# Ledger of designs, part 30: designed miniproteins, single chains, continued (2)

Each design is a single chain, and the fold is of that chain. pLDDT is the mean over its residues in the fold that is shown.

## One batch from the design tools (miniprotein)

Design m5024
Fold by ESMFold2-Fast:
Structure m5024 (fold): chain A 75 residues (1-75)
Amino acid sequence: SQLQAAKEQLAKEQAELNALMEQANAVAREIAELRKRGEVDPELQAKYQALLDEITAKFLQIRKLRDEIRALEAQ
């Protein structure tokens, strides 16, 4: 059903968001350790920003899917 498909997509997007957040946390820890040594890695900083942008996009998609599920459940 459309409701079941939307719920499955929400679960997939939630899992992907969790994976992106874990990656962002790992990169943030690497940046912090480099900073303690007085080092800067522009590639890691760019990777961190790209992950934050992806996380923001996933939050928007999840919000849209939750709104869709609520509308379908109200039928």
Scores: mean pLDDT 89

Design m5025
Fold by ESMFold2-Fast:
Structure m5025 (fold): chain A 72 residues (1-72)
Amino acid sequence: VGEIAKEAAKLAAKLLQQGKSVAEVQAELQKKFPGYSVHVQVTEDGDKLLVSVAVTAADGTIGIDTEEIAKP
């Protein structure tokens, strides 16, 4: 699950850097990882954004990863 969370967080960061909205990113990740529940949260930290992705597997295991990107 942690590996999926890391992959999802990296993809979320890339899509946000490309100008996609959080809602668009959330929908795209959910389609890419249909066996998981995916939740994207973006938090401002000074001049950067923290992109956190929580991935929940069918067995209830939760993986979380956070990527740091510059504000667009």
Scores: mean pLDDT 78

Design m5026
Fold by ESMFold2-Fast:
Structure m5026 (fold): chain A 82 residues (1-82)
Amino acid sequence: AVMSLEELEARLREVGDLDVSEEEKAERVFAVWEEFVEQLVAAGKISKEQADAFVAAMKKALADPAHQPEAAAEFKKVLEAY
């Protein structure tokens, strides 16, 4: 089963409310996004190649904010498949 957009938002909000370091919050946010795209692949909504591209773009954006537009473009493709 694919996580609903409401459940995804709730899980991301829960991570934001944790009393942990910003680095740990970023790691947990990334884990939630990885789980979401893996569920989309398992449901046949996106390809593994699309999921891998999204994950790669997100890692680049986390390392360098200049890559945020690339991550946003891949995220839009994932949401269009939802």
Scores: mean pLDDT 79

Design m5027
Fold by ESMFold2-Fast:
Structure m5027 (fold): chain A 99 residues (1-99)
Amino acid sequence: SSAEEVLREAAERVAEELLREGAITEEQAKALKEMSVEDLRELLAAVHQGDEARVRELLDRILPGLELTDEQKARALAVLREVAAEPRLLVLAHDHLSG
């Protein structure tokens, strides 16, 4: 798969996991799935660097008109860390963070 396809699949997995757990709304899940590839790469980089503040800022930018609660952001960060630990995404992070 292309890097774009891998990132898109990761976004879908995060959105579906958070929706399944009741952590986000269907509208928020749709916004996460429709995230741009650039935003997905920035989010992945922030997660791999452990920059929780940047992850929270990116989530607020991606969900126009809907602010995530601190609890929703904490759960989203936990799921993002789990997904970002997958080998295919670690390769993408190495290519973008090791510049």
Scores: mean pLDDT 73

Design m5028
Fold by ESMFold2-Fast:
Structure m5028 (fold): chain A 81 residues (1-81)
Amino acid sequence: MQAEIDELRARLDEVEKKLGEILEKMDPETRGKAVIYLGKAREYLDKAIESGGEDKELITQARKYIDEAEKLVNEAIEKIK
C-alpha cells in the first residue's frame, strides 16, 4: 500500500495548505473541526507508516479523516464564492 500512503500524505499536505489560506474566512467551529480531523489523520497515517503499511485499518482511518477535513475546507471555500 505504499502508493496509497504517498497519496494520503500528499492529500494531507494539500488540505493543510488550503486550510491555512482560508483560516481567516472560516467560522471558528468549522476551523476547529478541520484542525481536529487533520490531527487525527496525521496520527493514523503515522501509525500506518510505522507498521510498514501492514495495518490497513489505520490507512482506512487516515483516509476517513482526510476526507472529512477536505470536505469541511471545501465547504468553507464554497461559502466564499
Scores: mean pLDDT 80

Design m5029
Fold by ESMFold2-Fast:
Structure m5029 (fold): chain A 94 residues (1-94)
Amino acid sequence: MLSMEERIERMVEGLVQLMELRGVPVSEEDREALRRFLEENADLIEAYYEALRNGDSEAAKAYLEKLKAAAERQLPPQVAALVNRLLDTEIAAI
């Protein structure tokens, strides 16, 4: 498994690429907001992966729901919508 830092970096890159592919210009402020969001919520992301390793699907879903709420609060609306769509996909896969 990748380290948490590598996971966060990949998530930032993937989301930026997704926004650019959709024709939405990614500002420096959007990139910094996304990086700060993932850094500030690293504990939730770590807890989510720990729950997955332990086979605790209910806990894993709960952590993703908390991450969705944090995204809505902390990110610009367009970025939050994309993050929440990806998190909904992850929740459905658990």
Scores: mean pLDDT 76

Design m5030
Fold by ESMFold2-Fast:
Structure m5030 (fold): chain A 82 residues (1-82)
Amino acid sequence: DVEEVKKIAEEGVKKAKEALALGKAGSAQEQLSAAGYNEHIAEGLKTLAKKYPEVKEYLEEAAKINEELAKEARKLAEELLK
């Protein structure tokens, strides 16, 4: 179901952004946890892109956004650890 797969991708991005926002209010460890979560969601989205080629571009774009959010969280953790 293409619509179900799109919803999973949207929920992944939403949860990743929520995790990053929570991390910004907390410790460096919380930022690293958010980064790990975003990286995990990105891998899941890439796996779904292999299964659903009809929405591959959408899922790969969502994975890229999650990877970018993970990079931001790791950068913020490094600043907090200085």
Scores: mean pLDDT 73

Design m5031
Fold by ESMFold2-Fast:
Structure m5031 (fold): chain A 100 residues (1-100)
Amino acid sequence: MATEEELKEIRDEFLDLIKDNLPLMLKSHSLEEVKKLIVDTFKILVEYLKNDKKAPDELVKKFVKETIEELKKILKEAGVPEEFIEELEKEIEKVTKEVL
């Protein structure tokens, strides 16, 4: 069963991977392809937390919300349009609801 500390470590690792790869992704992929890659990764992560880590739905929802807020900062600093960030947030929330 995942602890809040383990979830923080998983979140930090995910955000670091996004931050490190985002400049290359934005240069080599369309915004729609980047959105799909991030959303697909969130779906895998939510499924992992629920099925493998046996995290309660409430902790998974908290994890997703906190991870989205940090991700929004990273995307904004990278010059990603606000409209894209809003669409990405909605799609992540949708896949989270579908998995939980």
Scores: mean pLDDT 82

Design m5032
Fold by ESMFold2-Fast:
Structure m5032 (fold): chain A 106 residues (1-106)
Amino acid sequence: MSEEEVERIKELAKKYDDKTIKQLLFELARMLLEMRGIKNPSDEEIISQAIILYTAIKKKVEEGYDPLEIALEFYEFLRKLFPDVPDEKILEMAAIVYKIAEKLKK
């Protein structure tokens, strides 16, 4: 991954400084469900997806991964699954992962 993508993730993540972990997880879950083709995700689907995301990110943080490493792994994973999705959208989701991981590390 280029240094430009790393800087972009960090820049995008700044707008989430005032958000709670719960708010970030729900936003990330909604975006992921919409990318998977679920046009109108229910509250139950969003909560379920948020729990899965929370568990995965928390595990990586507890295993000692840096927030940036977690965000970059998520970015690469989504790029492989959704090659037709604009890069800026995937970078935005990676920035949310970065902010969740950063807040969990504290």
Scores: mean pLDDT 85

Design m5033
Fold by ESMFold2-Fast:
Structure m5033 (fold): chain A 81 residues (1-81)
Amino acid sequence: SAARAAFEARAAALVAEMREKLASAESGSEESRRRLEELYLEALERLFGDPALVAELRELRRRGASAAELMERLAAWWAAR
């Protein structure tokens, strides 16, 4: 579908940008890299646009979930769609 193709194109572009920015930030501080990862997770959260998923991801983040745990939840949601 056109909506799926548009979503996949946006997701691919965001992932490409994230890889580039994370690679350039690799020589920086751990705090800077973690902050950049958080920004991209928030962008992915907004891109997926499911209110229940967004609420769940925000709650996990509030509880101190790692970037890896948030990515696992996103992957599980995407697989179940």
Scores: mean pLDDT 65

Design m5034
Fold by ESMFold2-Fast:
Structure m5034 (fold): chain A 58 residues (1-58)
Amino acid sequence: MGSLQQMKKLMEQNPEMKPKVEQIVKETYEKLSYSPGTRGIGLNIGSGEGIALIEDYT
């Protein structure tokens, strides 16, 4: 759950990683809609806030 803040900073500091993070967030959003595995994925992206992160940038 603390990864969201670090990931946001990482994307800001290293925009070259942005497309990779965006893809992961997209995949997380898909799994959030169809499976209860959201908690596990949240550890990587920061739960549902992960999708908000990508949408804020796009």
Scores: mean pLDDT 53

Design m5035
Fold by ESMFold2-Fast:
Structure m5035 (fold): chain A 64 residues (1-64)
Amino acid sequence: DLDNPAYVTQQMFENHDLYRSYRDDLDRTRSTSTSMSDVDNINNLDTQMHDALRKAGEYMELLT
C-alpha cells in the first residue's frame, strides 16, 4: 500500500539492500570474469542493481 509510510519506508530500505547486494555481486563477477560467457551474468546483475536503485528512489520520493 503506497499510502502507508511504514510500507513505503520498508520498500525503500529493502531496495537499497538489494542494490548493495547486486552491486557487490557485480563487482565480484567483474573482478573474476575472464571470458565473454560472463557477459550475460554481468548484464543481468547490472540491470537488477539499477532497477533496485531506481525503485528505492521512487519510494523515497513518496515520503516527501
Scores: mean pLDDT 77

Design m5036
Fold by ESMFold2-Fast:
Formats: structure tokens, C-alpha cells, sequence
Structure m5036 (fold): chain A 121 residues (1-121)
């Protein structure tokens, strides 16, 4: 799982990577819960994809699921509230960018720790 991979990091770096992963998982869950109120079948499919990404993925799959959930939420909310569609789309696109940056930072932290372990002789 993504959390097991983060646990392989050193103490200080692992805490930051775990927090970033937790933030993205919680954000994905919130989007899926919202989608499930508007489109229960789509919400169920995204929840299954999220669970697979957490258990089997390396972070990119979780980012893909978050992106799909954000795009779906934007479309569904914009259809319900067309006058605020531009603000809804901008808000969800910003959240998508933040989630992808958090996942990328977790990957960078993992690579940096691996390189440092190799230099400890």
C-alpha cells in the first residue's frame, strides 16, 4: 500500500510523507462522498478505484483517482449550479493541482531518503 511504502522512510521524512498521503486520501474521500450524493453509481466506482490505488498503487494511481473525482464533482456541481460553474471548476482544478503536488513531494522524499541511506557507510 502507499502507507506501507511511506513507512519505509526515516522518522522525520516518513511523518511528512504520511501526512501528505493522508491529506490526499481524505480529499479523495470527501469528493467521492459528494459525488455519491449526486451520482451513486459513479461514487461507488471511484471508491473502488481509490481503495485499489491505496492498496496496490505507487501514488500515481491515487492522483489519477483524485483527478477523476475532482473532474466529476466539477461537472455535477456545475450542472446543479450553472451560474457558479467557473468558480466551481477553478476551485476543483486548484484542489487537483494541490493533491498532485503533495503526491509528487512524497515520491521526491522517498528518493532522497534512499540516496542518503546509500551514502551512510
Amino acid sequence: SLFEKAAELGENIRKEALQNLEDVVNGTNSLIDLISTLDPALGARLRKAKDKAINEGDGSELGDVFGQAADAAAALLSKKDPENAEKINASLEAKKKEALEKLEQAKIVHRELTNRRRNLS
Scores: mean pLDDT 76

Design m5037
Fold by ESMFold2-Fast:
Structure m5037 (fold): chain A 78 residues (1-78)
Amino acid sequence: LSAEELRAAFDAWLDAAAARAGPAAAPALEALRALGLEVIDLLAAGREDEALALDETGLAAIRAEHGAQLAAAVAAVR
């Protein structure tokens, strides 16, 4: 797969996820898009080990960041 093909597949997946999750998930999905683009750029540069490491650490960071933000938002409206 080329970087363009990977991006197209990733964007299609995110669009499908957004349709299922609704607008409340938009910040998390946008963070995933940013991470995915950096991973694709590293893969296109032939830096596969760095792409894998970024994907693993970046996904963990998104879960930590957005999980905490979502919990804070729920607490703020209660």
Scores: mean pLDDT 69

Design m5038
Fold by ESMFold2-Fast:
Structure m5038 (fold): chain A 61 residues (1-61)
Amino acid sequence: SDAELAAQLTPTQFRVYRALRAGETSAFPKTNKQIGGLLGVSERTVEHHRATLRAKGLLDA
């Protein structure tokens, strides 16, 4: 559930996770640059959070 994910992630990590999952279910996947623009963070920050989410088993390798 989203509440359980929010409890184990930082607010920024949770937002990146939600944006990536929304992108996977849409017609167009979102790039790190696009997600960074949506969240007001750098592309590199999005990439770092993706690596953290993958390490937690929340994203595929």
Scores: mean pLDDT 72

Design m5039
Fold by ESMFold2-Fast:
Structure m5039 (fold): chain A 63 residues (1-63)
Amino acid sequence: PSAAETLQRVGTHELTRAVEEGASEEELERAKQGLADGLRAAGMSDEQAERLANEALERALKA
């Protein structure tokens, strides 16, 4: 898989774990921003990175 695909998968898992462990809203926002930063570094646009990071957090909150 590409670096971006790996980051999205790992980031989604980490966000889900953080939600399950009772992480604060502030901690979840930091983790989401970290994923977005990683996705940009992997070659994604700002808009795409933010969208995917938001989707990962939404999925984590619904799990």
Scores: mean pLDDT 81

Design m5040
Fold by ESMFold2-Fast:
Structure m5040 (fold): chain A 97 residues (1-97)
Amino acid sequence: MLEEVKNLLEELRTSSDLKSVFEKILKLLLSTPDDEVILFAIRELVKIVEENRENRDLLELALEIYMTLLKEKKLSKEVTIEVIGSIIRIIGLLLDL
């Protein structure tokens, strides 16, 4: 599962079909019971977004993943705090555009 997430995150760096890759990431994160997999994905996705901060589509899709995780999944306190922090960071990046 962690390797599947790593492979999908690498696809985000090179893919022309961002939405398809994001849908695969979201599906995996919603199905995983493993907080370590979710935390890894959240942290790496923020790094990818910050490296590509001028790409509005990437920022908006990443925000949708975080918002969906908060709505659809019962997250631990630690994961919830990290997701909220990531949402705030991405909103800040979108406001700078």
Scores: mean pLDDT 81

Design m5041
Fold by ESMFold2-Fast:
Structure m5041 (fold): chain A 100 residues (1-100)
Amino acid sequence: SAAEEQQLRDIAEAVARELLSLAEENKDKSKEELYEILYEYLKARADLLVRRYGKEAALRTLRLTREIFLRLAKERKMPKEHVEIGLEVIERVEEEVRRR
């Protein structure tokens, strides 16, 4: 439905903004620590999306999250290494959802 599509867009934007905020808050941590922080957050969100909306809707939301994340990361001039970590985390969670 149109209402569900808008809800998934709102969720994607909220998740993307939180990934950026977590990366900024944890900028002084190691690459490995930052990866784990972002992964645990996104995995929990993806698990809830699969439970509430199903696998296909969760994958669509994660793809939109990636697009919004890239746009906002560029706008905020996020360090390239942090952008790469965020993308690796999103790709990992997308693959884990796809295998369910």
Scores: mean pLDDT 89

Design m5042
Fold by ESMFold2-Fast:
Structure m5042 (fold): chain A 71 residues (1-71)
Amino acid sequence: MEELKKKVRELYIELAKKNNGVITDEDFEEIAKKLNISLSTVKKILEEIRKENQARIDADPVAKLIYDLIN
């Protein structure tokens, strides 16, 4: 589970960098294909990562600084 979340996050960041921060449904399908999971699973994992990151950022000012440097 945690390894799958890490892989989804890494692929998302790579695609965001390639597309100047613009992510499309086609990019989500590419992640799904590379990890051999469904598109709905990719979206669910990304939503979970976003919620977890937001909670961590809100609770930890240092994490927010690091997140802002990446995004």
Scores: mean pLDDT 70

Design m5043
Fold by ESMFold2-Fast:
Structure m5043 (fold): chain A 94 residues (1-94)
Amino acid sequence: SMEFEREVQLAMLEMQRAVSEIALESVKRNENIPLDQLEEDLQQSQHMLERLERLRRRAREEGWEEVARAADEAIRAIRELIRLLEEKIEQRRK
């Protein structure tokens, strides 16, 4: 059902936001992450951002306002993680 699908997407978005926030704090605290791991994490985070943006688009088309708002929060969290990963990669290449 559409209602069940909406509830599942909302729960998944809340989980993804929490995971991204935990990952952000982990990356902030660990100065010794290998460059290859940072690059892999960046690629995975970019793929997740694409999936979240696609879900946000679908939520807006379906009128799922709560899901769209949760997607905005998840997108914000993953973008902050991407920014930090890009900054750390840049620092390691200098």
Scores: mean pLDDT 88

Design m5044
Fold by ESMFold2-Fast:
Structure m5044 (fold): chain A 71 residues (1-71)
Amino acid sequence: MINPFVQGALDGARELEKQGLEEQARKLLVSTLRILANRGLLDKEIAEKLAKLAREGASAEELRKTAEELV
């Protein structure tokens, strides 16, 4: 089962994407998943992969879909 805090981060990012808040969605997803990984609620490799993709210019939608596939 997906952790409810991780699911909340994904749902929040999706809502920001729907509002056209692209950069806010990207920052929310990357920062929140990093915090959750540091708390042991998410694999650190997942958070690191998303941070790398964000640095390489991946869209909020690409980051969210990648996270949804890995969690």
Scores: mean pLDDT 82

Design m5045
Fold by ESMFold2-Fast:
Structure m5045 (fold): chain A 68 residues (1-68)
Amino acid sequence: KLDELIEKLAEKVEKVVDKKTAEELREAAKAKDLERFGEIAQEVISKASKKDAEEIGKLAQELVDLLR
């Protein structure tokens, strides 16, 4: 459930930006570092197309809700 959402988000981030940013997002999510996770997600969204930004934003919000 949580791991599945982390992998779905990381896969999209890797395609939009790079593998390093995707791994940093995985680490922040696993550490429950919501501040770091939000910073990385916002940066990715700012660089993504409108469609990718909407999909990434939705997945990121679902993850934040599960990590609380």
Scores: mean pLDDT 81

Design m5046
Fold by ESMFold2-Fast:
Structure m5046 (fold): chain A 59 residues (1-59)
Amino acid sequence: DGTIRALARTLKNNPNPGMRRYVATRTAEGAGWDLDALLAATTPDSSIADIEAVIRRGL
């Protein structure tokens, strides 16, 4: 999905922790996952594919 990939690219290339926290929080709310685990998975060091997987599971 283009939308999920765009979100993953934005998160990976954005050094702003607030943006990463926002996406992680929305994903955690949808999936019921632990927020800290999602924040760890959605860092600038994560691959786009890893971030996409986290976002998709949260949707």
Scores: mean pLDDT 60

Design m5047
Fold by ESMFold2-Fast:
Structure m5047 (fold): chain A 78 residues (1-78)
Amino acid sequence: SEVERAVKLLEDEDEAVRIEAGLTLLSLAEKDPAALPALERALRKVEDPRVRHFLVSMALTHSRRPELLALARELAAE
């Protein structure tokens, strides 16, 4: 799936690729709440804390979806 491809790219050696993958995941979750469980699993498994922090911050700043905002707040508190 597109979500699975984006999750894999979050571990890419190129920072620009990681940023693009993170934005793709957030865009997918913003448009379709069915992507939220996959996004949550991906964010909890991301080993680079800087990438995870970036994604959480972007969701808190730009999302208008209550479920994504709730997930981002939970992850920010951990």
Scores: mean pLDDT 77

Design m5048
Fold by ESMFold2-Fast:
Structure m5048 (fold): chain A 93 residues (1-93)
Amino acid sequence: SEAKKRDEELYEEILEQLRPVFEALAAGDEAAAVAAIEALREFLLSKKEEISEELRRGIAEGLRWYAEQAEARGFTATAAALRALAEELDAME
């Protein structure tokens, strides 16, 4: 459907914004990862009226999953930033 195609396109854009976070974590640069999460937050805020409730919930769930992975690897500040962004997305309803 049209809504599904729009959600797929937005999801791909969001995944591109997540790439710098994963690259920073792979390099062990937590400060860069937190900065990339802040950039992702600004991107999501700029798209908030185009993001469906279903897509928003999926993103929030994904961010919480990545936060658990970051925390397990010792990236506590990154995990906190990811959880804060997920909570902010849940508040956008």
Scores: mean pLDDT 84

Design m5049
Fold by ESMFold2-Fast:
Structure m5049 (fold): chain A 91 residues (1-91)
Amino acid sequence: SHMRRMLEEAERLAERAEVVVYVTDGLLKAALDFEKEIGADQSVIEQIEENLARSEEEKVLRALDIIARLRGVPEEVVRLARELIRERYEK
């Protein structure tokens, strides 16, 4: 069914976004440590810290939107993936 295929694609998109955040957060943490070690400008350090301080939900949703645009993912699939992410992080 078309609806089942869309949901499966949405689940894969959500998982991909989560993996991207995991990798990019790791890289940003390494960059932060490096910038602090070399005595970088405080404004650079603060920008990295602000990006890391964003909620995991916000970072995953942002990554999802970027991946969807780059890959030309249909809006219905993107909408379903956003709903899946919001449900995972809803308290």
Scores: mean pLDDT 84

Design m5050
Fold by ESMFold2-Fast:
Structure m5050 (fold): chain A 78 residues (1-78)
Amino acid sequence: SGAIEEAIELMREQGMSESTIERYREYMERNPEIAKLFLEIERLRKQPVTEENRKRLRELIRKLWELEAKIEEEKKNE
């Protein structure tokens, strides 16, 4: 999907390793919500550094980690 490819391109721009990018591609293909969350996080990082934006950023990052943890648990049960 467009969101997955946009997220991957941003990860490359940030200097993430290809092995890390491949792992995130798998996550995003298993759950496209992960791509949307990553893109929202990156959009918020471009906004002014306010306490409201920091709080929102922390909440989105936590949700991203929860979705990643669910995928890793599902992979263990395969």
Scores: mean pLDDT 85

Design m5051
Fold by ESMFold2-Fast:
Structure m5051 (fold): chain A 91 residues (1-91)
Amino acid sequence: SEAKEFAEEFKRGLESLRQDLAEMRALLADPSLPRETLEQLRQGIARALEVLDQAKKKAEELKDEETVEELDELKEELRALGAEIDARLAA
């Protein structure tokens, strides 16, 4: 079914994105991280949020409340990292 295919693709994408999130957090632990790298990470977060917004719309259409909740949690984590990067870029 389309719902099953979406759930399988979503699970793979979520695992990859959670790994990327962990790598971003590790990089941000370095206070000397170059401005160019911070800008690249910020752009990556913006793109990831757009992908998650599209995935959420599809999950809502499929009435998959569990996936919607997981996506909202991940979006909040990405928004928080984006805000941290924005603060460092403003300094």
Scores: mean pLDDT 81

Design m5052
Fold by ESMFold2-Fast:
Structure m5052 (fold): chain A 77 residues (1-77)
Amino acid sequence: SKADLLAELIAKLRQLKELFESEGTPEGQAAAAHLDRLIAALEQTDPDQLAQEDLETSLQQADALLAEAEARKAALA
């Protein structure tokens, strides 16, 4: 359902925010702040007002960003 897709997107954006915060850089902190605002807006959004294709596209983008952030973290270890 759209509600399930929105919940999954919010969960992934929270994971991405934590990864950016863990980087300890000004850029990471700025990215985390932007994600925090986006998460707050999405939490107040009725999933029925969103297009399923937009949620699916956003999930694909979130997955790509998560993979990139995790790869950066691994490279710094």
Scores: mean pLDDT 85

Design m5053
Fold by ESMFold2-Fast:
Structure m5053 (fold): chain A 89 residues (1-89)
Amino acid sequence: MAKAEARKEAQKRTGAAISSIGASVEALLTAREARKRGDEKVAREAEELARESLELAKRAVKSDGKEAEEIRRRAEEITRRVEELRRKL
C-alpha cells in the first residue's frame, strides 16, 4: 500500500513540476517577444509570471498530492494569462 501511494504522489509532483516549468518557458518567450515589440508593460508582467512559475516548480518537488494539484492549477492559470498577454501583442 505505502509503495503505491508514494508512486501516485511522485506522479502528481512530476505533473505539477512539468506544468510549472512549461508556464515559465511560455512566459519567458512572451517577455522576449514583448521586449522586441517595445511593449515594456507586457514584458514586465510576463517576467513576473515566469518568476512565479519557477517558484511553483521548486515547491512542486516537495509537494504532497493536494499541494501538487494546487500548484498545477496555478501553473494553468499563469499559462492562460500568458496567452492573453500574447494576444495583446
Scores: mean pLDDT 84

Design m5054
Fold by ESMFold2-Fast:
Structure m5054 (fold): chain A 67 residues (1-67)
Amino acid sequence: MEEKAKEVLEKAKRAADEAVAKGLISEKQREEIIRESERIVKEAEKTGDLEKAEREIEYLILKAITS
C-alpha cells in the first residue's frame, strides 16, 4: 500500500474509533465504515485520486453519525 493511501485509511479508522468512543455510532457502523473506506482507498489507488477518497470517507462518517 502506498504511504498516502495508508495514512488516509489510518485517519479513517481513528475517526471511526473516536465516534464509537463518543457514543455517536455503533461497533457495527464502525466496521461498515472501515470496510467501505478500504474499498474507497483501493479504488482511489487505481485512479490516483486520494483526495476524492478522503472526501468520500469524511461524508461516510458524517452520514453514519447523523443516522
Scores: mean pLDDT 79

Design m5055
Fold by ESMFold2-Fast:
Structure m5055 (fold): chain A 95 residues (1-95)
Amino acid sequence: LKELAEELLEAATEAARAALAGDVEGLEEALERLREIAEKLKESGNEELARVGEEAVETAEELLEAVRRGAPVERLIGLALRLIGLGLEAVRLAE
């Protein structure tokens, strides 16, 4: 579980960086990784980690929509910080 939580934090951080750089393709790739990790967390039977993974995917999807719509940088920063925070929470829960 710790390894999956660390992978979630890594993918969340990559998604945040891509979004702040306006890199839609990089953000889409990071979102696909987040979806794969979230599914594995769901299969783990740990309900708290499964929920955090699901919330990370939802936040990354919202971040992708915000980038595509040209949302203000303050909104992108807020979503990016939320996404990184979810990755950190996953690591905390897996310890």
Scores: mean pLDDT 87

Design m5056
Fold by ESMFold2-Fast:
Structure m5056 (fold): chain A 107 residues (1-107)
Amino acid sequence: SPKNAEILIEAQVTMARMYTYEFKKYVETNPDITNQEVLEMVQRLLQFAQAIVDDLNRLNASPELQEQVKAELQEIGDTLIEVMQKAGVPQSQIDAFRQQFQAIIAK
């Protein structure tokens, strides 16, 4: 049902927000974190964002829910860019992430 789809999608977005918050906290409390470790966590969150967008279509989410979720994913993406910048990730890798993330939420 549409209401069940909404609940499932909202739960996934909540989990993505929580993982993003914990990742930000982890980077802030671990100054010796490597560029590779940051990129591995970012790639996992990118895959999670792709799964959420795919589920919007599979579960026949309303246009209103799609717009809300994409806006929330954009906030997550912006936070991940800030975390990568703080960790000293090269600009070329941040730009590659931005392009991939924008391609996901444009679907």
Scores: mean pLDDT 86

Design m5057
Fold by ESMFold2-Fast:
Structure m5057 (fold): chain A 73 residues (1-73)
Amino acid sequence: MTAEEEQRIVEEGLALAEENKDVVYTPEEVKKLAAEAEETKEPEAYARAVAALLLGLRKKIEEAGLTEEEALE
């Protein structure tokens, strides 16, 4: 995977996360998407896994009571 492919996957994942911002992914769903990406090694599968991870991370930050400031530093 090149830096250009990684950048594209991240951008597509961010776009999918914005489109699906109201969707809550469970840890099991995130694992399924990550496993699919690792098995297929397709950019679209990685983008979906990135989107699910971003949405799941947002949910975990809220559950932990962390502010954006605390999550970043």
Scores: mean pLDDT 70

Design m5058
Fold by ESMFold2-Fast:
Structure m5058 (fold): chain A 78 residues (1-78)
Amino acid sequence: SFEETVERLLRAAAEGDEAAKEALRLIVLQLVHDNELERAARILAALRESDPAFAEEVLAVLRSTHPEAAARIEALLA
C-alpha cells in the first residue's frame, strides 16, 4: 500500500539511504502537485520525527517551488 511504502522509505531514510530520501522528496512533490496537501503534511510530520534536517530540506524546496502550498502545509503542521 501507499502507507506501507512511505513507512519503509521513512525508515530507510532515517538510516541514511539516499535513494529512499530522494523517493520521499519526489512523493511529497507529487502529492503537492496533485493538491493532496493533508497527505503531504502527514508524511512531513512523520519525517520530522525521524529526520528533522531532511524534512526541513524538503520544506525549503516546497517554499521555493510551491510557496502557497508550502504555507498551507506549514499551517497543517502547526
Scores: mean pLDDT 85

